# Designed miniproteins, single chains, continued (5), part 39

Each design is a single chain, and the fold is of that chain. pLDDT is the mean over its residues in the fold that is shown.

## One batch from the design tools (miniprotein)

Design m17418
Fold by ESMFold2-Fast:
Structure m17418 (fold): chain A 84 residues (1-84)
Amino acid sequence: MEETLKKEIELLEKRIKENPNDAQAYIGLALAYYKLGDYEKAVEWFEKALKINPNDKSVYRLLAQVYKELGDEEKAKIYEEKAK
């Protein structure tokens, strides 16, 4: 799975380089880092996706999940409210 995730990350980074406004590529990168357990990078890529589409409630739900994994219950609650 690590080999597959590394290849997925490389393809998604290429997509972003070719189209910096591809919000789905930023979400894909964040999810790939989440699967690797790199929650800090997952947050960074989700925040970049929100700069492109600030009204994406699905990204707010995913950020709430990442902050729960980080043990930041306060931020998790904030993002859960934003996702409603």
Scores: mean pLDDT 84

Design m17419
Fold by ESMFold2-Fast:
Structure m17419 (fold): chain A 120 residues (1-120)
Amino acid sequence: TEAEVAAARAAAAQAARDAVASITDPAELAARARELEEEMAGFVEAARRLLAEAEASGNAEAIAYAREALAYAERALEHARAAARAAEAGDREAAARHAGEAVRYLLEMADAAARAAAAL
């Protein structure tokens, strides 16, 4: 159900937050946050390519979902960058919170991207 999907996404975001919050070594926290930022930047590029493909197809439904996917990917990257800055500042709680939000937006992006691909 839609509620089960929402619960699964919330659980994944919380798991990401808990995983980051468990990192007590500041250097490891900063390294993991940078890895998350690099991964999210890759998803933004993938979403841009999907939007270009959807626009080339002329399919209005595919274009709408691809735009939604890109918007979520950009939000995920924004939170991943905030997590990296918080980690470098030694703010574990802020790094964990932003990492959780990055994963939440990544999962919304994945759903929108799947819908765009299905409409192509």
Scores: mean pLDDT 89

Design m17420
Fold by ESMFold2-Fast:
Structure m17420 (fold): chain A 119 residues (1-119)
Amino acid sequence: SITLTESGGGTFAEGGSVTLTAKYTGDLSSVLSMSWWRQKPGQPLEFVASISADGSKTSYSEKVKGRATISLDKAAKTLTLTLNNLKKEDTATYYAVAYALIDNVLRIVWGEGVQVTVV
């Protein structure tokens, strides 16, 4: 019912910034929250940031706190992550994720991922 398509990846300079966007389809009425996760080469998936479906509540990983901003534009159907002061450790595939409650079952919807390389 909901899909996520990420964009904004590429190669970026250390100390620069990146804005990742995820366009979603469907209605947010079943969605509890949306988030960004990343997977670094050879490492497990790690949490980056989350936002509640009403936009009132945000949460950030300690690794990006103070340099990341997550936002949700319901009219544009866009989830955005801005990451400033890029470090080589930010090199990862970034995934947009939606947590939805459908027929009283929690469903986790993942985007396909977008690559960010910091040089």
Scores: mean pLDDT 87

Design m17421
Fold by ESMFold2-Fast:
Structure m17421 (fold): chain A 88 residues (1-88)
Amino acid sequence: ASPSQQAIELNNKGAELDKLGKYEEAIKAYTEAIKVDPTFAKAYNNRGVAYEKLGKYSEAASDYINALEIEPGNEEYKANYEKALKKA
């Protein structure tokens, strides 16, 4: 499998864990996705959302800005970043 496909599978595993409320395990899966594909903006955004659910707003803001730097036109990542900064 290509690195991108492996990253997608790890990101999907993280999303499943997040839906189950397993936020620390979701963060681990997203971190593995990012290690496989460091240009996977959505994995950064998803890890930021999981950090927010744990009250880790500074870590969330860092992940959202990383996602936005990879995909500068993404209004979802921008909105998430701005909201996390207000809570940090």
Scores: mean pLDDT 89

Design m17422
Fold by ESMFold2-Fast:
Structure m17422 (fold): chain A 88 residues (1-88)
Amino acid sequence: MAAEELLEVAESLPEDQTEARETIRETAKLVEELVRLIKEKGIDSPEVRELISRLIGLILRIAAEGGPEVALKVLKIVNEAIEKAEKE
């Protein structure tokens, strides 16, 4: 599950990257909510679009806190979760 993959990314980071770890954990919670909303209301719902906007903001924070490589890995997991939710 996308949330589990994101938590694994957070745990893989060095202990000194506490802020990046916390932001990734917050991202994991929002991804679970996003997947649920896509299934319940569809990708075109205003609520889904609002969560996608918030997730973009979190990914930008991860890039600032943990670097672009970590942010790209998180972005890949989030994109795969969205695609999977749309396919169902």
Scores: mean pLDDT 82

Design m17423
Fold by ESMFold2-Fast:
Structure m17423 (fold): chain A 64 residues (1-64)
Amino acid sequence: TLPTRLTPEQEARALEIVRLVNEVLKKYDLTQEQIDKINQVAAEGFREGNLEEAREKMEKIAKE
């Protein structure tokens, strides 16, 4: 569960994740299943703070 209020660090991370998701959505025509998986990876990246791994996982899903 995401907190109702974000710290400045969490807000910056969330904005970067949104940018990564939008880049993938713009580059590829995605199915709903792919979008759901990308959203799961984005949530994991936000929680764990590993944006590079999240980006690689999203790109892999988009290429399916």
Scores: mean pLDDT 76

Design m17424
Fold by ESMFold2-Fast:
Structure m17424 (fold): chain A 80 residues (1-80)
Amino acid sequence: DEEALREALGDLLGKINEILEELFKKVSEASPEEQKKLIEKANKEIEDLVEKTSKTVLTPEQAKKLKEEVKKTIEYLNKL
């Protein structure tokens, strides 16, 4: 069901954006040690969401593309 796939993908991206927005807000006020912990927690939450969505609602091609985008985001966060 294309509509269900679009809805699930949109929900996933929305949740990822919320996690990142909350992370960036908290990181701005946190010590370097706390920042590291916050980033690690966010990365794990995002990875878990992506794996769940990839397994249940995405085609192999869509899952690969989503995983690549998430990996880029995580790599970017780790450089901060």
Scores: mean pLDDT 73

Design m17425
Fold by ESMFold2-Fast:
Formats: sequence, structure tokens, C-alpha cells
Structure m17425 (fold): chain A 69 residues (1-69)
Amino acid sequence: MEETEESRKHKEATKLLKETEEKIKKEGLPVEEQLKLLEETKKKAEELGDPVTARIAELRIEQIKREAE
């Protein structure tokens, strides 16, 4: 199986996003805290060099903002 540096970064970033989503679901966090956690996850994904996971986090932020209005 091919494990490139990009694949490794993507796995780490995806894991962070999953942990953030599970924390949001488990704790029933208010919208403001959900947005803070997702913004932090987006920043970490960008720092890891995974633009795909960063985009997913950004879309999730926009979805939550639309639901909160």
C-alpha cells in the first residue's frame, strides 16, 4: 500500500476533524464553541498541509452558521 507524505498528513488532519465532530456531538456544545473548535481544526489542517480537510472544516463552519442564522 502506498503511504505518501501527503497521505499521512491527510490521515492526521482527518483524525483531528473526526475528533472535533465527535466532541461537538457528545457535549452538545453551543454554536459559538462549535465554530471555535472547527476554526481551530481548519487552522491545524492548513498547518499540516492538508487543504482537503481544511476545506471540509470550512464547509462545516458555513453549514453551522446557516443553521444558526
Scores: mean pLDDT 79

Design m17426
Fold by ESMFold2-Fast:
Order: structure tokens, then sequence, then C-alpha cells
Structure m17426 (fold): chain A 91 residues (1-91)
């Protein structure tokens, strides 16, 4: 169901945020370049925005959860996951 897919995306975004926060802590401890730290912060911020958006939709407007919204959110999560993976290789 679309609600089940939304719940799976919420969990996936939560894991992305935790992973980005952990990488940020490591990058700061290692005195990583400011550009890398900034990119990690932006990934975490983007993830947090997506998480809030999905929670608001699920709780206040579940009828607005469409296949189109699920697909767009899924694609954005995949882009953020790829970006984070590339950043992890540089730390």
Amino acid sequence: SLMEEAEELIERVRELIERAARLLEEALAKNAPKELIREIVLVEASGTTLLMYLYILKKLAPEEITEEIIEKVKKKIEELEKELEELEKKI
C-alpha cells in the first residue's frame, strides 16, 4: 500500500539522517575540509526536511500520499544516499 511505502521511506530517511550525523562527528574529529563538512551538513538537513514532510503527510494529509509523491521522495532519498556514500569515501 502507499501508506506502507511511506512508512518504509520514513525509516529509510531516519537511517540516512543517523548515518549523516555520525559521519559529521567523524569528519569534525578528523578536521576534514570545510567543503566536505558543509556537504555532510546539507545531506543531513535535506534528510531532516524529507522526514518532516513525510511525517506531516502521514499524520495530517494521508490522502495526499500518491504514487507520484512516493516516487519523487524515493528518488530524492536515493540521490542523498549516493551523495552520502561518496562523502564517506572521502573521510
Scores: mean pLDDT 89

Design m17427
Fold by ESMFold2-Fast:
Structure m17427 (fold): chain A 70 residues (1-70)
Amino acid sequence: SPAEQRLQQATKELVDELKKQGKDAEADAIQQAVDQILQQLSTRPPDERDAMLQSLADSLEEQLEKIKKE
């Protein structure tokens, strides 16, 4: 879905930026948390799943902007 693709892209960008800053453990924790959420949401109706995936992508994009300011 477009929402899942957006979340995967946001996760990749945040993980890549954290790794560039030497924060490998934090990057791994973010990836693991996203993978766990995706697994939990796989059984939800598509509309509910997509709304939650978009909200999570928004949060990860906001976190990326914050860490880039450092």
Scores: mean pLDDT 83

Design m17428
Fold by ESMFold2-Fast:
Structure m17428 (fold): chain A 80 residues (1-80)
Amino acid sequence: MDEGIRLMERGDFEGAAEAFEKAVKENPSAENYTNLGTAYHLLGRYDEAIEYYEKALALDPDNQLAQDGLAATREERARA
């Protein structure tokens, strides 16, 4: 988790996605799925971002960050 967050802070969204994919494989949590969705959103890979935000919400429907990320990503995808 911390590695992926540091990569996002540096703007290395590809590296962040790889780190969060590893985090999800080790611990499939709503937080890790939300972070992975955010990394794909920042990469402009909106379909993958939506998929991972939906996986986060399947585990924790009340996850506000995943709800907000899903809504924002759907809006961006509609404009692409």
Scores: mean pLDDT 85

Design m17429
Fold by ESMFold2-Fast:
Structure m17429 (fold): chain A 101 residues (1-101)
Amino acid sequence: SAAEARARELAKRATAKAAGAAHTGYEGSEEEAEREIKRAAEFAREQAEELETVEEARLFRDLMAEFMDRAIAEAPPELAEYLERVRKAVLEAVEEVIEER
């Protein structure tokens, strides 16, 4: 459906932002990692808030989790650690949106 296609597109965008944050953390300082992870979580929250139904927000969460799990599995161990940190932050932010609805 159009709603599923939108949720998938937003999940891909949120995952790309999350992956970028992980790479910035991996190559940069801990302070840069914390700032970019927070920005990735805020971005994911904003995307989830734009979805009209709780069902679409859950699909967005589940797809983002799947995409992040795949990225973690394919990453070198040091990068995987940052990907796991950003995954936790973005999923917690999205879950708060789902619980508020």
Scores: mean pLDDT 86

Design m17430
Fold by ESMFold2-Fast:
Structure m17430 (fold): chain A 59 residues (1-59)
Amino acid sequence: SEVEKLEKELEELIDKIPDKEVKEIAKYTKEQTLKDSKSEEEKIKALKNMIEALKKYLA
């Protein structure tokens, strides 16, 4: 599914985070955001936003 694809992409980006504290915050934020998302569309939007933010952070 699109959600599974985006979760995998986000996981790969989180694994690239060199700072341990930032990595833990990113993992926590992912889990909480997915639990708080009320629909699959909302999960997709949240995952895309997190992926975009991490890509900018890692650049």
Scores: mean pLDDT 82

Design m17431
Fold by ESMFold2-Fast:
Structure m17431 (fold): chain A 76 residues (1-76)
Amino acid sequence: GFAEEAGRAIARELGLPELSPQVALKVHLDLALAIGQGKTPEEVRKEVRDFLLSHGVDEETAERAAERVAQILAER
């Protein structure tokens, strides 16, 4: 459905094509909440990295995804 398609699109944007749609969607929602809460790019980077590592994503991929999310937040 739409949520799965959106999750796959988010996974591609983060450089995580093998990431589950559910996990990718959670990262996207966390980014939206961070924007609303005024979190810094560094805080979001750490939270996203820790979340991905806790879900079995390898360290290099988790770091790249966290960097990408932090860049998106910083460019707003």
Scores: mean pLDDT 73

Design m17432
Fold by ESMFold2-Fast:
Structure m17432 (fold): chain A 79 residues (1-79)
Amino acid sequence: GTAKITVRAPTPDAAHASAGGAAQGIMEAGGEVRVRLDDEANTATVTAKGDPQKIGEAGKEGSLRGAREAGAPVEVTVE
């Protein structure tokens, strides 16, 4: 299965940290990951392939963890 995690952040650094956390979480869950960063929009899109019951939540938890480490709130959407 596939999942798409979209991050909206106040800064590019926060978007990068959030996307990095999402990617790490997905890989730890045994998934494959592709990250696209948009520094002008302060957004990131993380596309995951793997177990659909694991990759969406792993990506979401990872993105929130990365955002906390960067000290910034982010909005995370999982599809």
Scores: mean pLDDT 84

Design m17433
Fold by ESMFold2-Fast:
Structure m17433 (fold): chain A 62 residues (1-62)
Amino acid sequence: SLYRVTALRDTQAHLDGRVDLKAGDEILLTERPILGEDLLLGRDVEGRTVFLDRSAVRVEEV
């Protein structure tokens, strides 16, 4: 299954570097994300590891 991550507010993602996300921006993950205390860890369609603020995003299986 694929997973869609949607930014609920302006926030930052860490992929191959810091990426600024605006509210409504989306990242598609190829695997179910791992939820830490305040951190979401996933893998995008290009195989990059993605770190996100868990409170700043919504995750949806597609």
Scores: mean pLDDT 82

Design m17434
Fold by ESMFold2-Fast:
Structure m17434 (fold): chain A 55 residues (1-55)
Amino acid sequence: MKMSEEEVNEKIAELYKELEAGADERAILARILEIVQEYVKNYNLENENIFLPKK
């Protein structure tokens, strides 16, 4: 699952706008959180895999 920082930010911004427009807060927040967690984990794995000793 590869997402650019810009793509992630756009998805989150759209979800925030839907939330402000009166969408289900719990559903929107859960989607935002999942997107952020996936991005952060993928980013950390890539950076730590470069720095940490392999195998």
Scores: mean pLDDT 67

Design m17435
Fold by ESMFold2-Fast:
Structure m17435 (fold): chain A 68 residues (1-68)
Amino acid sequence: MSLEELRELARQYLDFIRTQAPELAPEFEERVREIFRRLEAGELSMEEALDELGRAVEEVIRRAEAAR
C-alpha cells in the first residue's frame, strides 16, 4: 500500500462517517490526522498506520451503535 492509497482509503471512510454519523466526523478526522502525523514522523510503519485507521473506524462505528 502507498501513502496515496492510504489517503484515499481514509477519505472514503471520512465520507462514510460524515454521511452516517456526522457528529462523530470531527473526532474521526482528528484520529486520521494523528495517524498521518505519526506516519510522517516515522513513528508508524505503513502497515501500522493501516491497522490504526481500521481500529479508528471500528471505534467510531461501535460508539455510534452504542449510542442507539
Scores: mean pLDDT 81

Design m17436
Fold by ESMFold2-Fast:
Structure m17436 (fold): chain A 62 residues (1-62)
Amino acid sequence: GEELAIQLLKREFGLSEEEAKELIEMVKNGASEEEIIDYLMKKYGLSEEEAKGAYELIKKLL
């Protein structure tokens, strides 16, 4: 569920609760995998592999 996604995004990727909620909202609003990956790489300095992992985690738990 959403709460588990928030906790895992905080733990595994170092996002704040607010940042994790914003990311989940982007996915819920229909942002593509490519848009989310690009956003995470540019805003948080994640690798492409890390950004893809975050996206897959959100999609699996929503």
Scores: mean pLDDT 82

Design m17437
Fold by ESMFold2-Fast:
Structure m17437 (fold): chain A 76 residues (1-76)
Amino acid sequence: STIVSSIESTIQLIKEGADSSTVVRSLQGTAEAARDDPETKKLLEEAAEYAKQGNLEKALELLRKAKELVREKEAS
């Protein structure tokens, strides 16, 4: 899944200590990739807002939640 791969790449950026602006850019690209899934897109947009605030811990939580949601939908 392109969306899952994009989410995993953004999680890796956070783990490697990427700055908030880099994380926000990655999240915006991933949200656009998820345009056909409004629920996942909303989670990714919310993660971007937390990343803009410098709250990468909360952004990471939302990214993991978005990843689980996409995998569950693709398994159905």
Scores: mean pLDDT 83

Design m17438
Fold by ESMFold2-Fast:
Structure m17438 (fold): chain A 71 residues (1-71)
Amino acid sequence: SMDEKVKELLEKALEKARAGDAEGAIEYLEKALEVSKDPAVIRGVQGAIAAVKAGDLEGAIEGVQQALDYL
């Protein structure tokens, strides 16, 4: 399903963020945005991307975990 694809991409983003891989985290978060249809998930993913770009990987991890809770 589309939700399973979004979940897989967010889990990959979470793995990259936890490893300190900001570029990898953004790549998977942007892919998740392309397939996400839930406004709450979209908002969470956009927040996570903004956090990564600001150098806040902990905030990005929190945002991804919150988005996963909506799936």
Scores: mean pLDDT 84

Design m17439
Fold by ESMFold2-Fast:
Parts: structure tokens; C-alpha cells; sequence
Structure m17439 (fold): chain A 66 residues (1-66)
């Protein structure tokens, strides 16, 4: 699935989340703007749902399904 992720909060929180996503082999990350990323989830349906839930629980991120 494809997600739009908008980063909020401190610089440290934003950097941490970007590194988490870039380091995930089941996620492909494309920068759309200064704090906006397209994330394509490529793992199993279970892995995709788990990562989506993780991102939705992140207070420094706003997540929208595309």
C-alpha cells in the first residue's frame, strides 16, 4: 500500500522516524517535500498492517493512505 507521511515535532523525532523508515527493507521511501514522504509498503499483508499501525501510533507523524 502507499502512504503519505507528514513529519511533525522536533528535528530529533523527525530524523529518527526517517531513519526507521529508510532502514526498513519492507518500506520504500520517496521524499515529496521538506517534511512529506511517500512510503510504499512492500512486505506481506500482515507486515504492511503492522507498520501502518506503528506509523499511526507515532505522535510526530501524520499518516494518510493513498
Amino acid sequence: MELRVTLKGSVESQVGLVLRLIGDPAAEVERLGPNVYRVTLTGSEEEQRALLAELRAEPSAEVEEL
Scores: mean pLDDT 79

Design m17440
Fold by ESMFold2-Fast:
Structure m17440 (fold): chain A 68 residues (1-68)
Amino acid sequence: SEEEKRELRERIEELKKRAEELKPKNPDDSEYALELVKKAEEYLRKGDVGLAQAYLDNAEDIVREAEK
């Protein structure tokens, strides 16, 4: 749905910000999370909401672990 795509786009922007904030302390984890976000953006552009969400969930896990 369009609401689902809007929500995923907002999650993408939030996660980019969080990943950039990790860069000084965890540059490798920041870079990897940003790569996963790029994959989520790619699948979202193709209309594959399920794969976009899966990549975004993985990126969020990386960011959460790195924040410890």
Scores: mean pLDDT 84

Design m17442
Fold by ESMFold2-Fast:
Structure m17442 (fold): chain A 72 residues (1-72)
Amino acid sequence: MEKTIEGFRAIALMSEADYLMERKPNVSVEELKKLLEELKEMREKFLKAGDEKTAKEIDKKIKEIEEKIKSL
């Protein structure tokens, strides 16, 4: 079931992740770790709501951020 407000928040958070990873030249490990924790919280909310597809998309973004942290 579509939850408009939570879906919009997830999209905004994932867009912020893309900005920090792709467009911000001096991204800090601390900024990425904070975003990682926020994404983990959103993943749990969508899993509890039964939206497995959105939860999987968030999980993929979590892994991308973890890999970025390892490369820094």
Scores: mean pLDDT 74

Design m17443
Fold by ESMFold2-Fast:
Structure m17443 (fold): chain A 66 residues (1-66)
Amino acid sequence: MEELIKIAQELVKKGEELIKIAEEEEFPGREELKKKGEELIKIGKGLLEAIKNGDIDFLLKLASTL
């Protein structure tokens, strides 16, 4: 369980980092990078919430689809 929490937190952090890079650097595709960062944050937060609620069934279902 602890490893899943760490992965979820890392996804949120990486998503935030990608958004920062997209905001600070000027390059073609930065809007796409920003979108990917936002998606990673959404996934990370979703995972963290499922773990927090003790929804192991949801986590197993997600793992089977990935």
Scores: mean pLDDT 74

Design m17444
Fold by ESMFold2-Fast:
Structure m17444 (fold): chain A 87 residues (1-87)
Amino acid sequence: MLAEIFEAVREVVLRESGGKASEAAAEIAAGVAVNIAASGAMSLESAQKVLTRVLRARGESEESIAAAVEALPKGVEVARAKLAAAA
């Protein structure tokens, strides 16, 4: 498990969101970003839809959801770069 990559991606989501995403939303978004970067199993668009549904099911605010979803592409970019450097 690459805990350092997950934490770095979580911090990127929080920064890209300008503090609008909650800590919990950023943590879930980081998990989605790392999974996409590692597996390549889904498109970014599909991942944004999944993230939206998961965050709504958890009771996150619409502002927090939007901020986390908007930050997801940058999270995936950083996760891919860090996974490539670790390989």
Scores: mean pLDDT 82

Design m17445
Fold by ESMFold2-Fast:
Structure m17445 (fold): chain A 55 residues (1-55)
Amino acid sequence: MENLKKAALAAANVLLKNGIDPETASRLAIQLARESNGDVEKAKKLAEEYAKKLK
């Protein structure tokens, strides 16, 4: 499960850099990490796409 934590942190950082608030970024990062099955690069890509939809 270490890969899920790394993917979540990476996704959270991408969301925060795109101006998503910390609370929303934390919740979305966990969901995106699960959707990417712990793949850090996929989680980052999903976070960027999600940030575009929210902002």
Scores: mean pLDDT 78

Design m17446
Fold by ESMFold2-Fast:
Structure m17446 (fold): chain A 59 residues (1-59)
Amino acid sequence: SMEEKEKLLEEADRLGTLAVIRGDEEALALTQEAVRLLKEKGDLEKARELIKRAKEILG
């Protein structure tokens, strides 16, 4: 849904900001790919997996 897509985009943006602050290039790349999947393909499931992996790196 559009609401789920917006929530995932907001989460990816927040994690991307944190990755930049921490200098974590792997987490940043995962968040950037998640944003691309959400905007270009609407692939919510794959985006969720990448966001989860970024959270595991940054948490």
Scores: mean pLDDT 87

Design m17447
Fold by ESMFold2-Fast:
Structure m17447 (fold): chain A 94 residues (1-94)
Amino acid sequence: MSKKENVRRFALNVVRADPDNPQAVEYAVKLALEEGDAKGAAEILSEVHRLSGNLDAVRAGAEVAKKYGFGPEVLKYLREMGDEEVARAVEEAL
């Protein structure tokens, strides 16, 4: 199993355990982006919204994506996934 796949799975488990916690979302997004996994970061933000509906937690993760220079790539994957509400929240944070 690849390191990137293992890290994505771990990061998804972090947000599934605490999907309403902005700090948990920031940590999960950071883990994915340290592996260059912009698609994984998009999946994490979509999962946060699906589980909690908390767009403030989504925006916290988007700020991490911005700091790592992955904001546009994460936004692209969110739009490809059809998650327009999360995509809008991420775009507002960029």
Scores: mean pLDDT 86

Design m17448
Fold by ESMFold2-Fast:
Structure m17448 (fold): chain A 68 residues (1-68)
Amino acid sequence: SPLDRAVEEFQRLLAEFDSLASPEEREELSRRLIEVGEESSRAGLSTLEQFERMIALVRERLEELRRK
């Protein structure tokens, strides 16, 4: 299903981020992911749309790490 694919993609990206990031960077991403989840829920977004937003955030943070 689209949701299963989004969950798998999110987990894969998060694992890659965690392998490259410092503990402080991991804490900051975790905090922002919680904020995105809360914002998405308040906006009435589906679980799939919430995962798509979280995936986009992890991708942005990964690109930042790769520039170091």
Scores: mean pLDDT 86

Design m17449
Fold by ESMFold2-Fast:
Structure m17449 (fold): chain A 58 residues (1-58)
Amino acid sequence: MAALEAQRAALVAQMQALSRANRATLTPEGVLDPDVAAALAALGRQLGDLEDEIEALK
């Protein structure tokens, strides 16, 4: 359980770091870098899967 919570915290930290980095990489039109958008979507799915695993342990 502690390992899954640590993984969740790491995923949240990565998403927060990408959000901060992405703010610096936005074009004047506000277009998100497609690689950053894909990475955020992938991390969101991983976080959802991890939350499901944590719920299954309750």
Scores: mean pLDDT 72

Design m17450
Fold by ESMFold2-Fast:
Structure m17450 (fold): chain A 71 residues (1-71)
Amino acid sequence: EEEKKEALRTVLRALGREVPEDASYEQLKEELIRALNEHFGREFTEEEVDSIAKAVINGRKTVAELRAAAA
């Protein structure tokens, strides 16, 4: 899903990682697991990464709703 890919790219960029433009969701997930493990010094699971992606998507939806209400 495009939204999930953009969510993972956003987190990777926030962690200072370069993101290939043509990367698949699976490749982005693998890179994010590695980046999170290195940044926080612990093992992250795929379920945790999926939860992070959903949280970013939900946060963006909330911001979009607030912007629409303010306009």
Scores: mean pLDDT 71

Design m17451
Fold by ESMFold2-Fast:
Structure m17451 (fold): chain A 98 residues (1-98)
Amino acid sequence: MKKEILERIEKAEPYADRFAERVEAATGDRGIAALAKFYILTAAAGGRSMEEAIEFAEEVVIAELDRLAAKGKISEEEAEAMKRAVREAAREVIEEYK
């Protein structure tokens, strides 16, 4: 592994873990939380800023929640509540990073 890629991943990991914890709390779904962490670490490894990485993961999680609602696996009301919590978590983690 190139040192620069590893350093970016190591710096991102605490924030990826914090966002994933908040996503799991909001959705009750460990798989969606793991997906959020994966996308933050992947974006960071690719050279995106922490803000861009978290915003990318937020977009992916929101899209997945919309997909679950469209398939009737969660209600639209549940999806809207979860999306609000995920957006709030993204803003809070970005502010923590500064």
Scores: mean pLDDT 85

Design m17452
Fold by ESMFold2-Fast:
Structure m17452 (fold): chain A 67 residues (1-67)
Amino acid sequence: AEELRKKADELLEQAVKAAQAGDIPTAMRLGAEAARLYAQSYRKEGNTVEADRWEAAADRLEAEAAA
């Protein structure tokens, strides 16, 4: 679970750097991937409420990236 969160944190940091560089599509894709990993981590811990929130965030970021 902790390893998934660490990977998600690394992807989120890359997403922030992409956004700062003006690469919004890349930032949104990396953010969505990070959100999926957070959701998986919380689900493994039995925190379904947080897992569902992160899955919803990933879905929104993916939809925005595709628009």
Scores: mean pLDDT 81

Design m17453
Fold by ESMFold2-Fast:
Structure m17453 (fold): chain A 57 residues (1-57)
Amino acid sequence: MQEEIEKAIELLRKDPRNVEALKLLVKAGYIDKEGARAVARHYGLSDEEIEELLKEI
């Protein structure tokens, strides 16, 4: 579980704007919705983009 979370974060670091990848990682349970929100915001997604991402999960 921890190792999978680390891999998911590494993918988000490379493509944080890939909304589909973020949605899949949350649906798979590798990261929490709040964790996904924090990472996406840190790497430059707007608040609206983040909210749209989370609505689809």
Scores: mean pLDDT 67

Design m17454
Fold by ESMFold2-Fast:
Structure m17454 (fold): chain A 74 residues (1-74)
Amino acid sequence: MPKDKFLLTPEAESLVLASFRSEGKDLTPLFEEKDEKKREEMLKELSEEFSKWVSEVLTRAVDVAIERNKERLE
């Protein structure tokens, strides 16, 4: 079977989808797209935004971890 260009485990894929959905971004069409060429085009279009989103998601994850650690350390 053709493999996705995305090197994500099912759990990581779900986490990424949940993160994007919570921000009003929906990656479900990308993962549901069976056409490799269309998926490549979508990935190319999202590459630039993905870089920004990786930074945003990482920043948000750190913020959430800090807040949760505040509650747990207190």
Scores: mean pLDDT 60

